# Designed miniproteins, single chains, continued (2): the designs that were tried, part 63

Each design is a single chain, and the fold is of that chain. pLDDT is the mean over its residues in the fold that is shown.

## One batch from the design tools (miniprotein)

Design m6172
Fold by ESMFold2-Fast:
Structure m6172 (fold): chain A 84 residues (1-84)
Amino acid sequence: MEEEIEKAIEYLKKTDPLRAEAAERAREIGEKEGIPELVLASLSGVLAKLDAQGKKLEDEETIEELVKEAVELAKEVAKQLEEA
C-alpha cells in the first residue's frame, strides 16, 4: 500500500528527520526485495529499540546499519510467512 507507506514516512519526517531518511532507504531496498512493508515494519521495531535504550540516530552510518538490520529481519519474517 503505497499511500500508507508515504503517510508513515511523512509522520517520521515530523518526529525525526534521520528516521525519515532511514524509512526512505528501507522502502527503496524493500521494493527491490519485494517486501517493502515488512522492511518498514522491521525498521520501526529497530528504531523503537533505540528509543527504549535512550539512543538517537546521529549519522548516516548508523542509518545504514539499522536499515541493514531491518532488511535482514524482514527477510527472515518473509521466509517464515512463506513456510507457513
Scores: mean pLDDT 73

Design m6173
Fold by ESMFold2-Fast:
Formats: sequence, C-alpha cells, structure tokens
Structure m6173 (fold): chain A 89 residues (1-89)
Amino acid sequence: SPLDEFLAAHRDRLDEIIAELERYLASTPNPPPEAQVHLTFAKGLKAFLNKDYEKAKELFTEIVEKHPDSPLAEMAREALEEIEKKLKE
C-alpha cells in the first residue's frame, strides 16, 4: 500500500524529519499550512510505529477533519483503517 511504501522509505528518518519540521515552524513567520500538516502526519506515523494507536488515531483524525483536501489526508485515512484493525482484537 502507499502507506507501507512511505513507512519503508521514511521509518529510520522520522525523528530527523520531525525535528527539521519543528525547527522550520519555530523559525518561520507565517509558514505554509502544508508544513503543519506534514509535522502532524510524521508525529502520527511515529505514534503508530510505537504502537500508541490512540495518539496515532487522534493525529490522523485531525488531518482528515481539518485538512480533508490535503494529499496527506488520503494516507491519514488509510492509516486510520489500519489503526482500527489493530484496535479490533
């Protein structure tokens, strides 16, 4: 799936990506909205990989509800489906 391919490509770099986005947002006046969506998505992926499914669900739901037209909203919806499968034991 696109989510699995993204995770395979970025798994080992998530902490670096999060740190870079946090520095960019802290130092940039009036950042583009896409930067915040990217940060929220990366934090959601980190929570998912750490098996913190409740936090991952919260973060991905925020993207789907507040930024439904974002390209990341489709991957966030896919992630929410995977989280639901993990929570249904």
Scores: mean pLDDT 82

Design m6174
Fold by ESMFold2-Fast:
Structure m6174 (fold): chain A 83 residues (1-83)
Amino acid sequence: SAASQEEVDRIIELLKTEYGLSEEEAREIVEMLQDPEKEKKEKLLDKLEELAKKELLTKHKLDEKQLEEAEKEWEAYRKKSLA
C-alpha cells in the first residue's frame, strides 16, 4: 500500500535534515519509490541508501543517533514501498 501524505512529508523532512538532500531531491526520490514497478523501486532504494550513507560520512557528518533515526524511518518506508 502507498504511504500517506503525512508519512511522505516526514520522510522528505528526514532526508533533508539527516541526509542533507534538498526538498526537491527528497521529493523526487520519494515519488520514484512509489513507482508501480517494484523491481525499479528496489534498485532505486538500494542506490539511494548507498548514496545517502556516502554523503552522511563525507559531507553531512551526522552523529550516530541521527543516522540511526534516519535509517529506522527509511527502513519503515522501504518495507511499505516494497509491499
Scores: mean pLDDT 67

Design m6175
Fold by ESMFold2-Fast:
Structure m6175 (fold): chain A 110 residues (1-110)
Amino acid sequence: SDKQQIEQLSQQLNNAVDQMVAQLKKMLDEGSSSDDVVNVAWQGRQQLVTLAIQLSRMVPQFTPQLEKLFGQLIVYINLLENGEITNEDFVEGIEVIARQLHEITQQIVE
């Protein structure tokens, strides 16, 4: 059913962002370079966007909220790439985005 597909895509999107956060935190602990963090962040964003496009086709009323959130992700990646924020600031920003995504997906499955 459409409801089951929406619930599955929402769970996959939440799992993907949580995995991205976990990987970025591990990279902080290991002292990874900002260039390596940027590369992982772009890869993680691509995975999230692929899932979000599939979800937004089923729940188009949430497309503006998802687009705004992924726009914020791009801003953070660009700030890190330009050396305007630290790796620690970046990971904190991505954790905020992950929490907001969980809130949006919870509203979607209601």
Scores: mean pLDDT 90

Design m6176
Fold by ESMFold2-Fast:
Structure m6176 (fold): chain A 93 residues (1-93)
Amino acid sequence: AADEVVAVAVEALERAKAATSNPEVQALLDRVAAGIRAAAEALDDPRAVGQLAIDALRETRVTVERLAEPAAVPELTAIFDEAIARLEAILAA
């Protein structure tokens, strides 16, 4: 099931949302989480959901690094890097 992939990705996005005070970044994180949940409901392939989640997190990381307040960037990028590594490990198993 895609449940573990969704849990890892959504938990990371919620942690990232708590780590930033930028409303544009917070809104982006909410949209990405909703998109990952919707993909998991539509796709019967955990590997496809996992790859979509990794790709979405990589894209979101780039935008967050650009838009977030400088003091929050190290914590935000660490949250994304940890989540991406966990998702890659799940897909490799």
Scores: mean pLDDT 86

Design m6177
Fold by ESMFold2-Fast:
Structure m6177 (fold): chain A 73 residues (1-73)
Amino acid sequence: SKEEVKKLLKEMEKLIEEAIKKETDKEKIEELKNELEIYKKNIELLLKYKSDEEALKETKLVKEEAEKLIKKL
């Protein structure tokens, strides 16, 4: 559902915001902020143009990429 997609978006946003709060390196903070904006735009496009099922599947992949980014930084 679109509600589940929005829930995943909020969870992803919280994870990235928590990572930013714990980070002291300005370059890493900027990377996290930039990727968050890209992820938010991508999910908004999914909500506009994809079915609820497709949007949910692709949002889960975006969240996995966000989690990988946090682990790499």
Scores: mean pLDDT 83

Design m6178
Fold by ESMFold2-Fast:
Structure m6178 (fold): chain A 64 residues (1-64)
Amino acid sequence: GAMAEANRRLVEEAARILGLQLKEKEGGFEVKVEVLSSEEALVTVTTKDKVIETRLTLEELKAK
């Protein structure tokens, strides 16, 4: 439905922005965003020394 589509777009956009910020901060060379649902995404940033994984939820976005 339209609400689920809007929520998915919000989560995807926020995850993309977070991934780019983490890439710049940590000196990453690869960002992967996986939209798991309309309410959750997984952001993975790969650096030469480590892989950083962060989960982003719609609930967290709406809270703060």
Scores: mean pLDDT 80

Design m6179
Fold by ESMFold2-Fast:
Structure m6179 (fold): chain A 123 residues (1-123)
Amino acid sequence: SATEEAIKLALELVKEGKSKEYAALQASLVVLNHYLRKLGKPEIKDVDDLIERLREFGLSDVVTEAIRRVAEGTGTEEDLELSVRALVYLAVLEGISGEDLLQLGEDINAVLKALGLEPIPVL
């Protein structure tokens, strides 16, 4: 499943010396891309592509700066929470809804749990 793939990636990134916050962001992109692909939408290639898409939808620099800090390994858990909320918001803007949106939130929280991070309420 996309969740199993995302958790495996997150744990491998931490093993390689990346922060839990960085690993959570990268794994959350794997989850988001699964639902974008299912909807026939273009996948997000990397964090720079994510930031560009969020800016196209008019999200503030506060959000994109938090994502950048997480991607650079300097982000806090608060920066990660804002980043995950931005990913879920982007999912809504791209047309992910209903059961797929609920499942996306559950899949991201499964990644966070596997990393020992606090769950982010997206439901």
Scores: mean pLDDT 89

Design m6180
Fold by ESMFold2-Fast:
Formats: C-alpha cells, structure tokens, sequence
Structure m6180 (fold): chain A 59 residues (1-59)
C-alpha cells in the first residue's frame, strides 16, 4: 500500500540524517547563494555575501 505511515517515518528519518550531514540540500530554495561542489572548502567562505547582495541589488 501507499499509506504506510511507519515506512514514511523511516524515509523521513533517513532524509533528515542526510540533511544533517550536509549531503542533501534543504527543499526550500535559497536564492543568491551558490556553492560549487568541485571547489575546495578552504577557498569558499561560509556564506558568499557578494552573491546575495548582487542578487538583491539587481531586483
């Protein structure tokens, strides 16, 4: 059946684990922020405020 509450809870927990580990992106989109997976963490800031400001200033 498709109404398996327990299975849905398990799937939700698995998804939450991946979100917490940072592998999955949250379903809610965050505009103006992009991070390249190929780029090294040491080259990237925690948040790129320049991209966010540029997006906001454009509109």
Amino acid sequence: GKKDAEEEDKEARETAKKVLSGELKPPRPVTGINIDPDAKLEDLPVIDPVKFLKEFSSR
Scores: mean pLDDT 56

Design m6181
Fold by ESMFold2-Fast:
Structure m6181 (fold): chain A 68 residues (1-68)
Amino acid sequence: MEEVWKEAEGIFLGMKVAGDIIDKEGINRQKAIEAAKTEAEKRGLDPDAAVAGANAMIAFDERVEKAK
């Protein structure tokens, strides 16, 4: 359960970091992914999980933008 919890924490961090960047600057995929990875590394979390979370948030916002 530890690894699953740590991965979930990384994913949630990635979503939050990417969401914050998208809200401020719009969809900048490279910046959102890089920031999520960097924050995960700083906190000792799985950077791949954070990248997955960031990608999920980007995909959500891209769908919202397509609907406009």
Scores: mean pLDDT 78

Design m6182
Fold by ESMFold2-Fast:
Structure m6182 (fold): chain A 78 residues (1-78)
Amino acid sequence: SELLKKAEEAHKKALEYYEEGKIDKAAGYQTYAEALKAIANGDIEKAIKTAEEGIKAFSDSEEAVKLAKEALELAKKA
């Protein structure tokens, strides 16, 4: 699945950014990866909830909010 490949790549980026100390960016990529994986598994409700919780939790980080909003739009179109 293309979605599963994107989720895996986003998860790898999250781990790399955690190692670099870029915590907000890492959190954004982790949220994106989890939401895409949920979409790929057919769990659209979980994908929407994960993205919405990410927007709320990381509201002070523009990068994390942007990734969470992109995940929410993908979930709504699924």
Scores: mean pLDDT 81

Design m6183
Fold by ESMFold2-Fast:
Structure m6183 (fold): chain A 87 residues (1-87)
Amino acid sequence: GMAKVTVTVRVDPALPEELRRAIGEGLAGVAEELGARNVRVEVDAAAGRITVTAEVEAERAQEIADAVVEAARSLSAVLAAEGEVEV
């Protein structure tokens, strides 16, 4: 079956919008390379929040969530990142 993965990333609200979008697009790319489908990125500039949501095979959901969180945390512009899995 499919599971939904949600990764929430916190960045400084003062960061340029182009950098914020690039971070979201990069993280979506990581999810897609790992087999995620229906990947969506939402940017809340005022809150300094980027949310990546994706549909993945349930058996791989935690692996994919962890990989996207790790990728986010490797970026100097990222203050915090966390992932949730809904089966």
Scores: mean pLDDT 86

Design m6184
Fold by ESMFold2-Fast:
Order: structure tokens, then C-alpha cells, then sequence
Structure m6184 (fold): chain A 88 residues (1-88)
């Protein structure tokens, strides 16, 4: 539950900072999946999409947004790893 809420917050942050439709689309897909997530697999996928959207957003990000987007990407990766470990 709290991990899904974190993925939602990270996806919303990418949506605020995204300057491309591609990054926004990935963040919206992550947000939708995180809100529906009932399994660790779904949560891991949502977290992966958030990280992907954040990395894509870095390509056109102004310097002031880079630390936040790096933090979001690392956070998404961390949650994806944690969710995968819960599958074991």
C-alpha cells in the first residue's frame, strides 16, 4: 500500500516536470498502474515505468529539475527491486 502510494507520488512529480508527450504518457501509465496495483508484479512494473519516465524527462530537463528527476528515477528503481524481492 505505502509503496504504491510512493509510486503514485513519484509519477505525479514526473508529470509536473515532463516537457515531452512521451515522458508524460509513460508517467500517466505508471500512475494508472500504481493505482490499480494488487500484486508485487504490477507494483514493480509501475515503478519501472516511473523510473523510465524520469530518465526520459532528464533529456530535456532544465538544470534545476535534474536532482528531482534523478531522485525519482532512483526511487522507482528501488521500489521495483523491493517489489521483485517480495515475489521470492
Amino acid sequence: SSMAETVVALAERVLELAQTEEARELAERALELARRAETPEELARAAELVAEAAVLSLKKAPSENVPTLVGVALGGIGIAIEAELRLK
Scores: mean pLDDT 84

Design m6185
Fold by ESMFold2-Fast:
Structure m6185 (fold): chain A 62 residues (1-62)
Amino acid sequence: SLVEEIKEKIDKIRPYNPMAADAIRAALEGLSQLTPEEREATLEAIKRMADSLVKEIEKRKK
């Protein structure tokens, strides 16, 4: 699921940027308080942000 994919990326981000990792995790935990439409949009935004951070880390690890 998208939530599980994002959680895996949080684990990859945490050693390099714990503040960003915690912010993404908090956003995921807040999803239950949103409407279904807001939840979908927020999940997509969170995934995009996590993907960008992971790719940046991976590019620098060459």
Scores: mean pLDDT 79

Design m6186
Fold by ESMFold2-Fast:
Structure m6186 (fold): chain A 82 residues (1-82)
Amino acid sequence: MKITEEDFLKAVEEELKKQGIEMTPELREAARRLFEKVKDKSPLEILRDFSSLIPREHLKYAEAFLEAYFKAKGLPLPKRIS
C-alpha cells in the first residue's frame, strides 16, 4: 500500500507532539515538500540520503520526519549505530 501525503502529515504531527513540538504551517510545508521528494524512494534510499532532503533550518526535526516516514510505511526503524 502506498502512503498518502495526508497519512504522512498526520504521522509527522504525532511524532512532533511526542517531542513536545507544535505542527506549525512552516513544518507542515516542510513535511509536504519532503513527501514529494521521498514518495518514490525505497526505505534504503531514505536512510542513506534523508538529511539531504530536509532544509537546513528544519534539520532539528529530522528524527521526527524519519520516524513518521517509517511508521506511515508500517516499517520498523533501523537500529541506531553509535
Scores: mean pLDDT 72

Design m6187
Fold by ESMFold2-Fast:
Structure m6187 (fold): chain A 85 residues (1-85)
Amino acid sequence: MKSFEELFEEIAKIIKEAGLENNEELQNALRRFYLALASRAPLEVVEAEAQALIDTARKAGMPEEKLKEIEELLKEAIERHREEQ
């Protein structure tokens, strides 16, 4: 099972491969999701930030195939967070 840091590294790699590494809104959404996990936020907050990240990536023009990869990584992070509550 991947660490949170490794999951975020993979998400960042997908964002870079999509050419969206300089999209400030997307980088801010990723940071908010990370902070929600790191601060041990309630599951509802973590899920809301994950959805915001997906919505922001979609608006930024993320290809559907890469968006699905991000969705799976976010699901893994959320399930791990759920198990630790």
Scores: mean pLDDT 81

Design m6188
Fold by ESMFold2-Fast:
Structure m6188 (fold): chain A 89 residues (1-89)
Amino acid sequence: MKKVEFEVEVELVRDGRRETIRYKAKSKDEALEALVELARRAGVTPEGIEQLKAAFESMPDDEWTGELFKQIARSIARAANERARAAAA
C-alpha cells in the first residue's frame, strides 16, 4: 500500500497582494493542520475553525482522500478571494 500524501497549491488575495501557498501533508492530522492554517490565513473565524476540526474528526479515515483535501483547500481560498473582491468593489 502506497503512503498517503496530500498536496495542494492555492492562491490567496489579501491587501491587494497575491500569495501562492503550497501545503503538503503525509497524514490526516497533518492535513487538518494545513487546512486550519489556510483557514486562519483566509480570515475564517475561530468558531468556523472549530467547526472544521469537529467535521474532520467525525470523518472515517478511509473516506479522507487527496482529492477531498484539495477540494476543501480550494473552497476555503475561493470563498476568501470572493469576499476580498466584494469588499474592494
Scores: mean pLDDT 73

Design m6189
Fold by ESMFold2-Fast:
Structure m6189 (fold): chain A 90 residues (1-90)
Amino acid sequence: MTREEIIEELVRILHSDAPSLKEAIKKAVEWAVENGIPFSILEEAIKRFAEESPYVLDPRNPLNDGFTSVEQLIEYAREYYLSLGGKYEE
């Protein structure tokens, strides 16, 4: 699988009918860890997702779980990714 195909699959997972934004991010992180994907690729996918779907950070969206910036999404994903033993580049 190419870098672009990995990013596209992660973005697809983030767009899935998850119950909340946190659950969508958790699913993407779990898939990334299971497939040995470096966090740098997951970070790029989250940035692309936020650019394609700015409504996910809309304060009126009850599924945003209090996230108001892409940086907050990345920090949450990083913490969860590391908790699962994911590959983190130094």
Scores: mean pLDDT 75

Design m6190
Fold by ESMFold2-Fast:
Structure m6190 (fold): chain A 93 residues (1-93)
Amino acid sequence: SEVVELLLQLDREYDEALGRRLVELLKSLTDEQVLEVYRELEKRDPALARGLGEAYISLLIEQGRPDEEILAFARELGEDLEAQVKKLLAQKK
């Protein structure tokens, strides 16, 4: 996907303009579409996939999404990220 190729480009060469474009693309995607991108990226670069998951969770928090929805999304990404997000949301209170 375009998002996967953009993420791989950012991993090679940090570019603030590319980072801004990625955030705009993520804002236009549904949770299900982001999961599809994550699954595709996980096969090619698991570390970069984790970075995408963390970035999207941060975006969901910024958008004021319910904690239950954020945790449900994190759970789909893996137990490690779910645990990290639970701790972050608990510290927010």
Scores: mean pLDDT 74

Design m6191
Fold by ESMFold2-Fast:
Structure m6191 (fold): chain A 57 residues (1-57)
Amino acid sequence: EQQQLAQQAANHQQSSDNYRQLVAKHGKELSDAEVQELLEQAARSQRQSEELQQQLQ
């Protein structure tokens, strides 16, 4: 079950990274509001990863 938490934490981290990559690749083509939404999604995924990692440590 620790393995499941580690996997979920990694998945949320990857989601966060994907949102940041999307902003990096297309941010100049997006509105400031759209960039903000993507960064908020990245921050949410990052927090979920961190919360799951807290249960592992």
Scores: mean pLDDT 80

Design m6192
Fold by ESMFold2-Fast:
Structure m6192 (fold): chain A 85 residues (1-85)
Amino acid sequence: SELEELAKRAEEAIKNGDEAAFEEVVEELRRLGHRALAAYWEALREQSKLDSVDEELVRRQREEILRLAREEGDEELVEALEASR
């Protein structure tokens, strides 16, 4: 699906440090109404830049993403976030 292709592009952009490609994917996700998924990928990108895991930041980002996902009715993302406790 288009959404799966966007997820693949986001993951590759983070892996390659391609900030421009990453921003294009995030903006496309927002245009499609997937604000929670956009926030999810932004959180992963920010975490990838840290020298070590910031558990408090990760928790706070997950709570905000979960809130947005519930607001948008993104049941798949809600289930994924809750399962990864």
Scores: mean pLDDT 82

Design m6193
Fold by ESMFold2-Fast:
Structure m6193 (fold): chain A 70 residues (1-70)
Amino acid sequence: HMSKEEKIAEIRKRVQEELDRLGLTPDEREFVENALKEIEKAYEKGLITPEEAIEQVDRLLERLRERKAA
């Protein structure tokens, strides 16, 4: 079974791969990285479940896709 730290690392890896595909500007990458830090911090503090963390990451990626489409 994967530890909290390992789950966070896997989520980060998946997000970075998605960001590379989207061709983000430095400002957009910084925004996403800051949002990921907040999600990670909440998960580490036990404020959200692993499922909630994944949901927040998915929402973040959807927001980026919408921004790129507009």
Scores: mean pLDDT 74

Design m6194
Fold by ESMFold2-Fast:
Structure m6194 (fold): chain A 62 residues (1-62)
Amino acid sequence: DPEALRQKLLETVLNETDPVTLRVGAAELAKYLTPEQRAALMAVIRANPSPEELKAAVKELA
């Protein structure tokens, strides 16, 4: 169920403390978003953001 997996990934990303695991989780979560939201989140990831900036983008887009 894509919706249940998306919700689990969202919770995992928002509670993650390891920067590498956070980035991997955010990229995985992007696969379950709309094309527009996915493009926006991937652009944030490619800009090499801080963990705080990445979590803020995830909260906004997912």
Scores: mean pLDDT 79

Design m6195
Fold by ESMFold2-Fast:
Structure m6195 (fold): chain A 79 residues (1-79)
Amino acid sequence: SLEELLERVREVLREKGVSEKAIEQALITLRTSILLGKSVDEAAETATWNVRNLAGDKLSDAELEELRGKIRELLEELA
């Protein structure tokens, strides 16, 4: 189920135009957060922060908030 979740997150990020480098870093961070037992909100926030750092000015704050919400929703479907 974790691998299926990560594939769904990858699809969401790719659909939003996130770069492959940013996607891979976000997925690594998300996997680590889940395995460490972090909260859904904390895991989604950390993954979104990785996207923000790698995307720079290419994504607005509104777009990043939308991505965070979608990641959180997918994580809640696993809980």
Scores: mean pLDDT 77

Design m6196
Fold by ESMFold2-Fast:
Structure m6196 (fold): chain A 76 residues (1-76)
Amino acid sequence: SANGALEAFSTTKEYKDIEKKLEDEYKSQTAKLEQLLADGKISQAEYDQKKAQLEREIAERREQAILELGLKLGSE
């Protein structure tokens, strides 16, 4: 099943390393945006826009990484 395949992917070192890097990057970039907002250097609207863009970029990168890993694991 798709769920079983995703669970198998999530147990690989490569998948875990990718997920950790994406999580660390997301947290780092979000913290920077929160600091800029707190310092009044960006508006709430700019914060919302940049955060939404960051979320899309991280999601697309995750999907691409999963697809590439799936192709490698599915090849005989």
Scores: mean pLDDT 76

Design m6197
Fold by ESMFold2-Fast:
Structure m6197 (fold): chain A 108 residues (1-108)
Amino acid sequence: AARELVDSKLIEKKKVKYKGKDVIKTTYQFTWRAADGSELTTTVETYYDEKTGNLIKTKVTVEDPAARKRTTTEYEFDANGQVTRTITEEVLDENGNVVSKKTTTEAV
């Protein structure tokens, strides 16, 4: 279904240690509204090497309360150009607790 972007915000931008590297972590959150009024939230986290500016990791979390589903997709980039994708699919109860979880990790 077509969704409309109704909100976008920068949650944080900070320097952190990730696997021994100084990285700049930036978190953005987007709220999308469907024609039925249901909302979906997408949270995008990016990790950039402070020294090189290279992307190290991207994490995208899609939360769909109407479907009671949360999907997290992580892409990790190593120094040799190898990309690892991890997809975590969670089914939530009415209180937002995880009732089932599936994780798949593969080289891209």
Scores: mean pLDDT 83

Design m6198
Fold by ESMFold2-Fast:
Structure m6198 (fold): chain A 74 residues (1-74)
Amino acid sequence: SHMDELYRRIDELIEKLKELAQKLSPEMRKIVEKTIEGLRRMAENARERKDVAGLERVLQTAELLIKTVENALK
């Protein structure tokens, strides 16, 4: 379903964020890891409520965070 696809894409972005976080300082890595935990909770809650718009917002947030971390690594 569209909702399962969104959830799967969010998981993929979270894994990418984890990989990128390993390149950050220990202090920045902890901040990103806590943000990842929050994104996971939001995605799980949205999926349980069948909130497609909520999942799309989590996906967009994860994409923006990836871009922010990538820019910080330049």
Scores: mean pLDDT 87

Design m6199
Fold by ESMFold2-Fast:
Order: sequence, then structure tokens, then C-alpha cells
Structure m6199 (fold): chain A 75 residues (1-75)
Amino acid sequence: SAEEEAARALDGAGAAVAAEGGDDEAIQHLSKAGQALREGDYEAAARHVEEALALAPSERARRAVQRALDKIRGI
């Protein structure tokens, strides 16, 4: 489902942010996005991913976070 694809993309974004030296604030935003996604609050999920995108530590992490945002917006 689109929700399962978005959840997998969020997991990938979290892994990329952690691997590339992202701070706790970026990781917390992705965690909150995952919670909002599980609750069906796609607007809140997208907002939290946008905050994580602004905090992305590298271009690689930014691309992973952007993919998660695109998947959430596609629901």
C-alpha cells in the first residue's frame, strides 16, 4: 500500500540521517512523522518530514528524506 511504502521510506530516511551524522532533532522529527503516519495524520507527517529535510546532514540524507516526503504526499 502507499502507507506501507511511506513507512519504509521513513525507515530509510531515519537510517540515512543516522549514518550521515544527523542530530537528535532530525531523528525526532522523523519519529514524529512515523507516529503521525500511523495515526492517519498525513499533514502532520509531511510537516515533520519537511523539518527533518531542513536539518539533513548531507545530500544523501536529504535525498532519502525527500523520498519519504514524496511517498507521504502520494497517499
Scores: mean pLDDT 86

Design m6200
Fold by ESMFold2-Fast:
Structure m6200 (fold): chain A 74 residues (1-74)
Amino acid sequence: GLSPTEQRVLDLLDQAISEEKNPENKKKLEQLKQQFLDALAAGDRAKAHQTIQQIVNLLESLGYDIEEVHGYIN
């Protein structure tokens, strides 16, 4: 299953997708979610970690507080 940190990132991402009113930003968030899930399904831990960094950076740029996941991205 997902790690607790990966689940927290997905929960925050799902919240961001549900709250996003700009369709282009919403599409970017949904694409990153799919990329992350695909990496996890493939067992590609390096790609999953890289995708989390991209998710975190996008969420920060959109004004979300992501301090809870900073320790994961190192």
Scores: mean pLDDT 77

Design m6201
Fold by ESMFold2-Fast:
Structure m6201 (fold): chain A 92 residues (1-92)
Amino acid sequence: SLLSQAKALEGAAEQALQQLRDLTREAAERAPEVRDRVLALMRDFGGTVGGLRLAADALSPEEGEELLARGNELLSQYLYNQKKAQQLKNKL
């Protein structure tokens, strides 16, 4: 059913968001200068994205680029799955 497909996409989005949160938290542990600021930002989705960027800027250029690449992939998966789930639910 469309509802089952929407729920599967919502689950995939939640998994991607959790992986993004875990990635951002792990990066904060490696960036002690900004750690507390990053963790404080992670109260919501937008703050988690901001925290990821802040952590990337505090890391070496190579580590920051790798972190942003991985984070942007997870962000794209989250947004894509959320959009598709909402489109299916709007047809119900």
Scores: mean pLDDT 86

Design m6202
Fold by ESMFold2-Fast:
Structure m6202 (fold): chain A 65 residues (1-65)
Amino acid sequence: MEEEKEETLKRIKKLAEEAGLEVVGFEGDKITIARKERSIEIEAAEGMIQILASVAGLKLEVVDL
């Protein structure tokens, strides 16, 4: 579980960076992603991040900057 969370966090960070999202927090099983702008690319990345977080048993919070 811990190793899977680390790999999932790496994937989430990579997807976030590529889509213009920022990982602003990771506390226990909760990850917080901030969006700077809104686009189809960002919405798609958020969807993928939500799926990855759910599969890894992580809670996802999305905030606007």
Scores: mean pLDDT 75

Design m6203
Fold by ESMFold2-Fast:
Structure m6203 (fold): chain A 78 residues (1-78)
Amino acid sequence: SAKQEALRKLLEQLEELLEQMEEAVKQGNKEEALKIAQEMDKLLAEMGDNYADVMTEEDIKRLKEIVKRAQELMKKLV
């Protein structure tokens, strides 16, 4: 469905932001990493509010993996 395709594009955007966060952390750029984290949080909220009803088990697993990786990157900033 169109809604499922939209969800997959949002997951792709989250993965792209995660790569940008990894780069910012490698550069020691805490300000940039925090801005990316805030953008990811906004997308995560939108996905939870608007797409939870169409998430498959695979989508949920993928989302959990993205969140765990982002949390581990954020821990490196302290």
Scores: mean pLDDT 86

Design m6204
Fold by ESMFold2-Fast:
Structure m6204 (fold): chain A 62 residues (1-62)
Amino acid sequence: SKAEKGRQLAALLEAAGRPLDAAAVRELARLTGASPQYVRRVTERYPDPTDAGVALALAGLL
């Protein structure tokens, strides 16, 4: 589900720490189907991992 995907993405963001390195950005892009540039923009806009995870889950593939 989108909620489950958002929680998994939030956990990955929290584990990776901030700022995100290039490897973490590539992994998030792969998981969401979004571009690395889009992932970086979303994580800059939403510093909270939960908010960023939800935004990425909604914008990318379920």
Scores: mean pLDDT 74

Design m6205
Fold by ESMFold2-Fast:
Parts: structure tokens; C-alpha cells; sequence
Structure m6205 (fold): chain A 82 residues (1-82)
């Protein structure tokens, strides 16, 4: 699964998994709010771990970029609901 790929020993596989996760999050933000929130709940702790602790700088940077994206999307949803 995509979540298992985030734990792959190859940093290129982890990076590709984060990029696919970013694509899915962008799609779900526009199409399915409940599925977006479910995916965020499942992946956010692992993305935080990768952003702080991954030995690859590229993986850490990409995980942080996706966490920022999630935060921006959550703020945008709050503003749209008001």
C-alpha cells in the first residue's frame, strides 16, 4: 500500500510515495471532504515522523511541504464554511 511505501528502505520509494500522497490529497480536497479528512488522519503522524527524522533531506523536505499543504487546505475549508 502507499502507507507501506512510506516505510520503504529506499528513499526514492519513500519520496515517490509522498508525491503520490500529495496528488491524492489535492484530488480529495476538491472531490471528497470525508475521504480527505480520513486520509489526513491516517498519514499525518507518519509525515511528521518523516519530516523530522528521515535520513534523506529530500524526503524530509517533501514531507514538510505536504504537511504545509494539509494545513493550508484545512484553513481554506474553515474559511469557506464561515
Amino acid sequence: SLLEALEDPDPAVRLAAIEELERRLKELFETDEEAFEELVERVEPKLEELALNDPSEEVRKKALEVLILIGVFEIERGVRRL
Scores: mean pLDDT 84

Design m6206
Fold by ESMFold2-Fast:
Structure m6206 (fold): chain A 108 residues (1-108)
Amino acid sequence: TRTTATGSASGSAAGTELRVEVTSPAGISASLTLTAVENGGAFTLTMALDEEGRVEVLDFSATGVAPRMVLRAEGSSPEIASEALGEFLRAMAAAGIDTEIDVTTPAA
């Protein structure tokens, strides 16, 4: 079974942050945090988490003046976080936004 979550955030200032967290019925969780570094913006992110703990970015939109963003991805494994990150970066590039990556793995 696939679980989805959607988050939205907006602001005019640097530090505008969107965090989306998904927890499956099996207790597996994953989160993505998106931060606008220099200017704000309006963001919407939908992500999915499956039974194997795979994270996907299903939908992303951004509007505003945030030309630089930082994405932090957390998941059950670095591989899952990396996969979600790749999908997200492609969506950001398509929207004309430069994204800096920071991948955090939970302590073992």
Scores: mean pLDDT 63

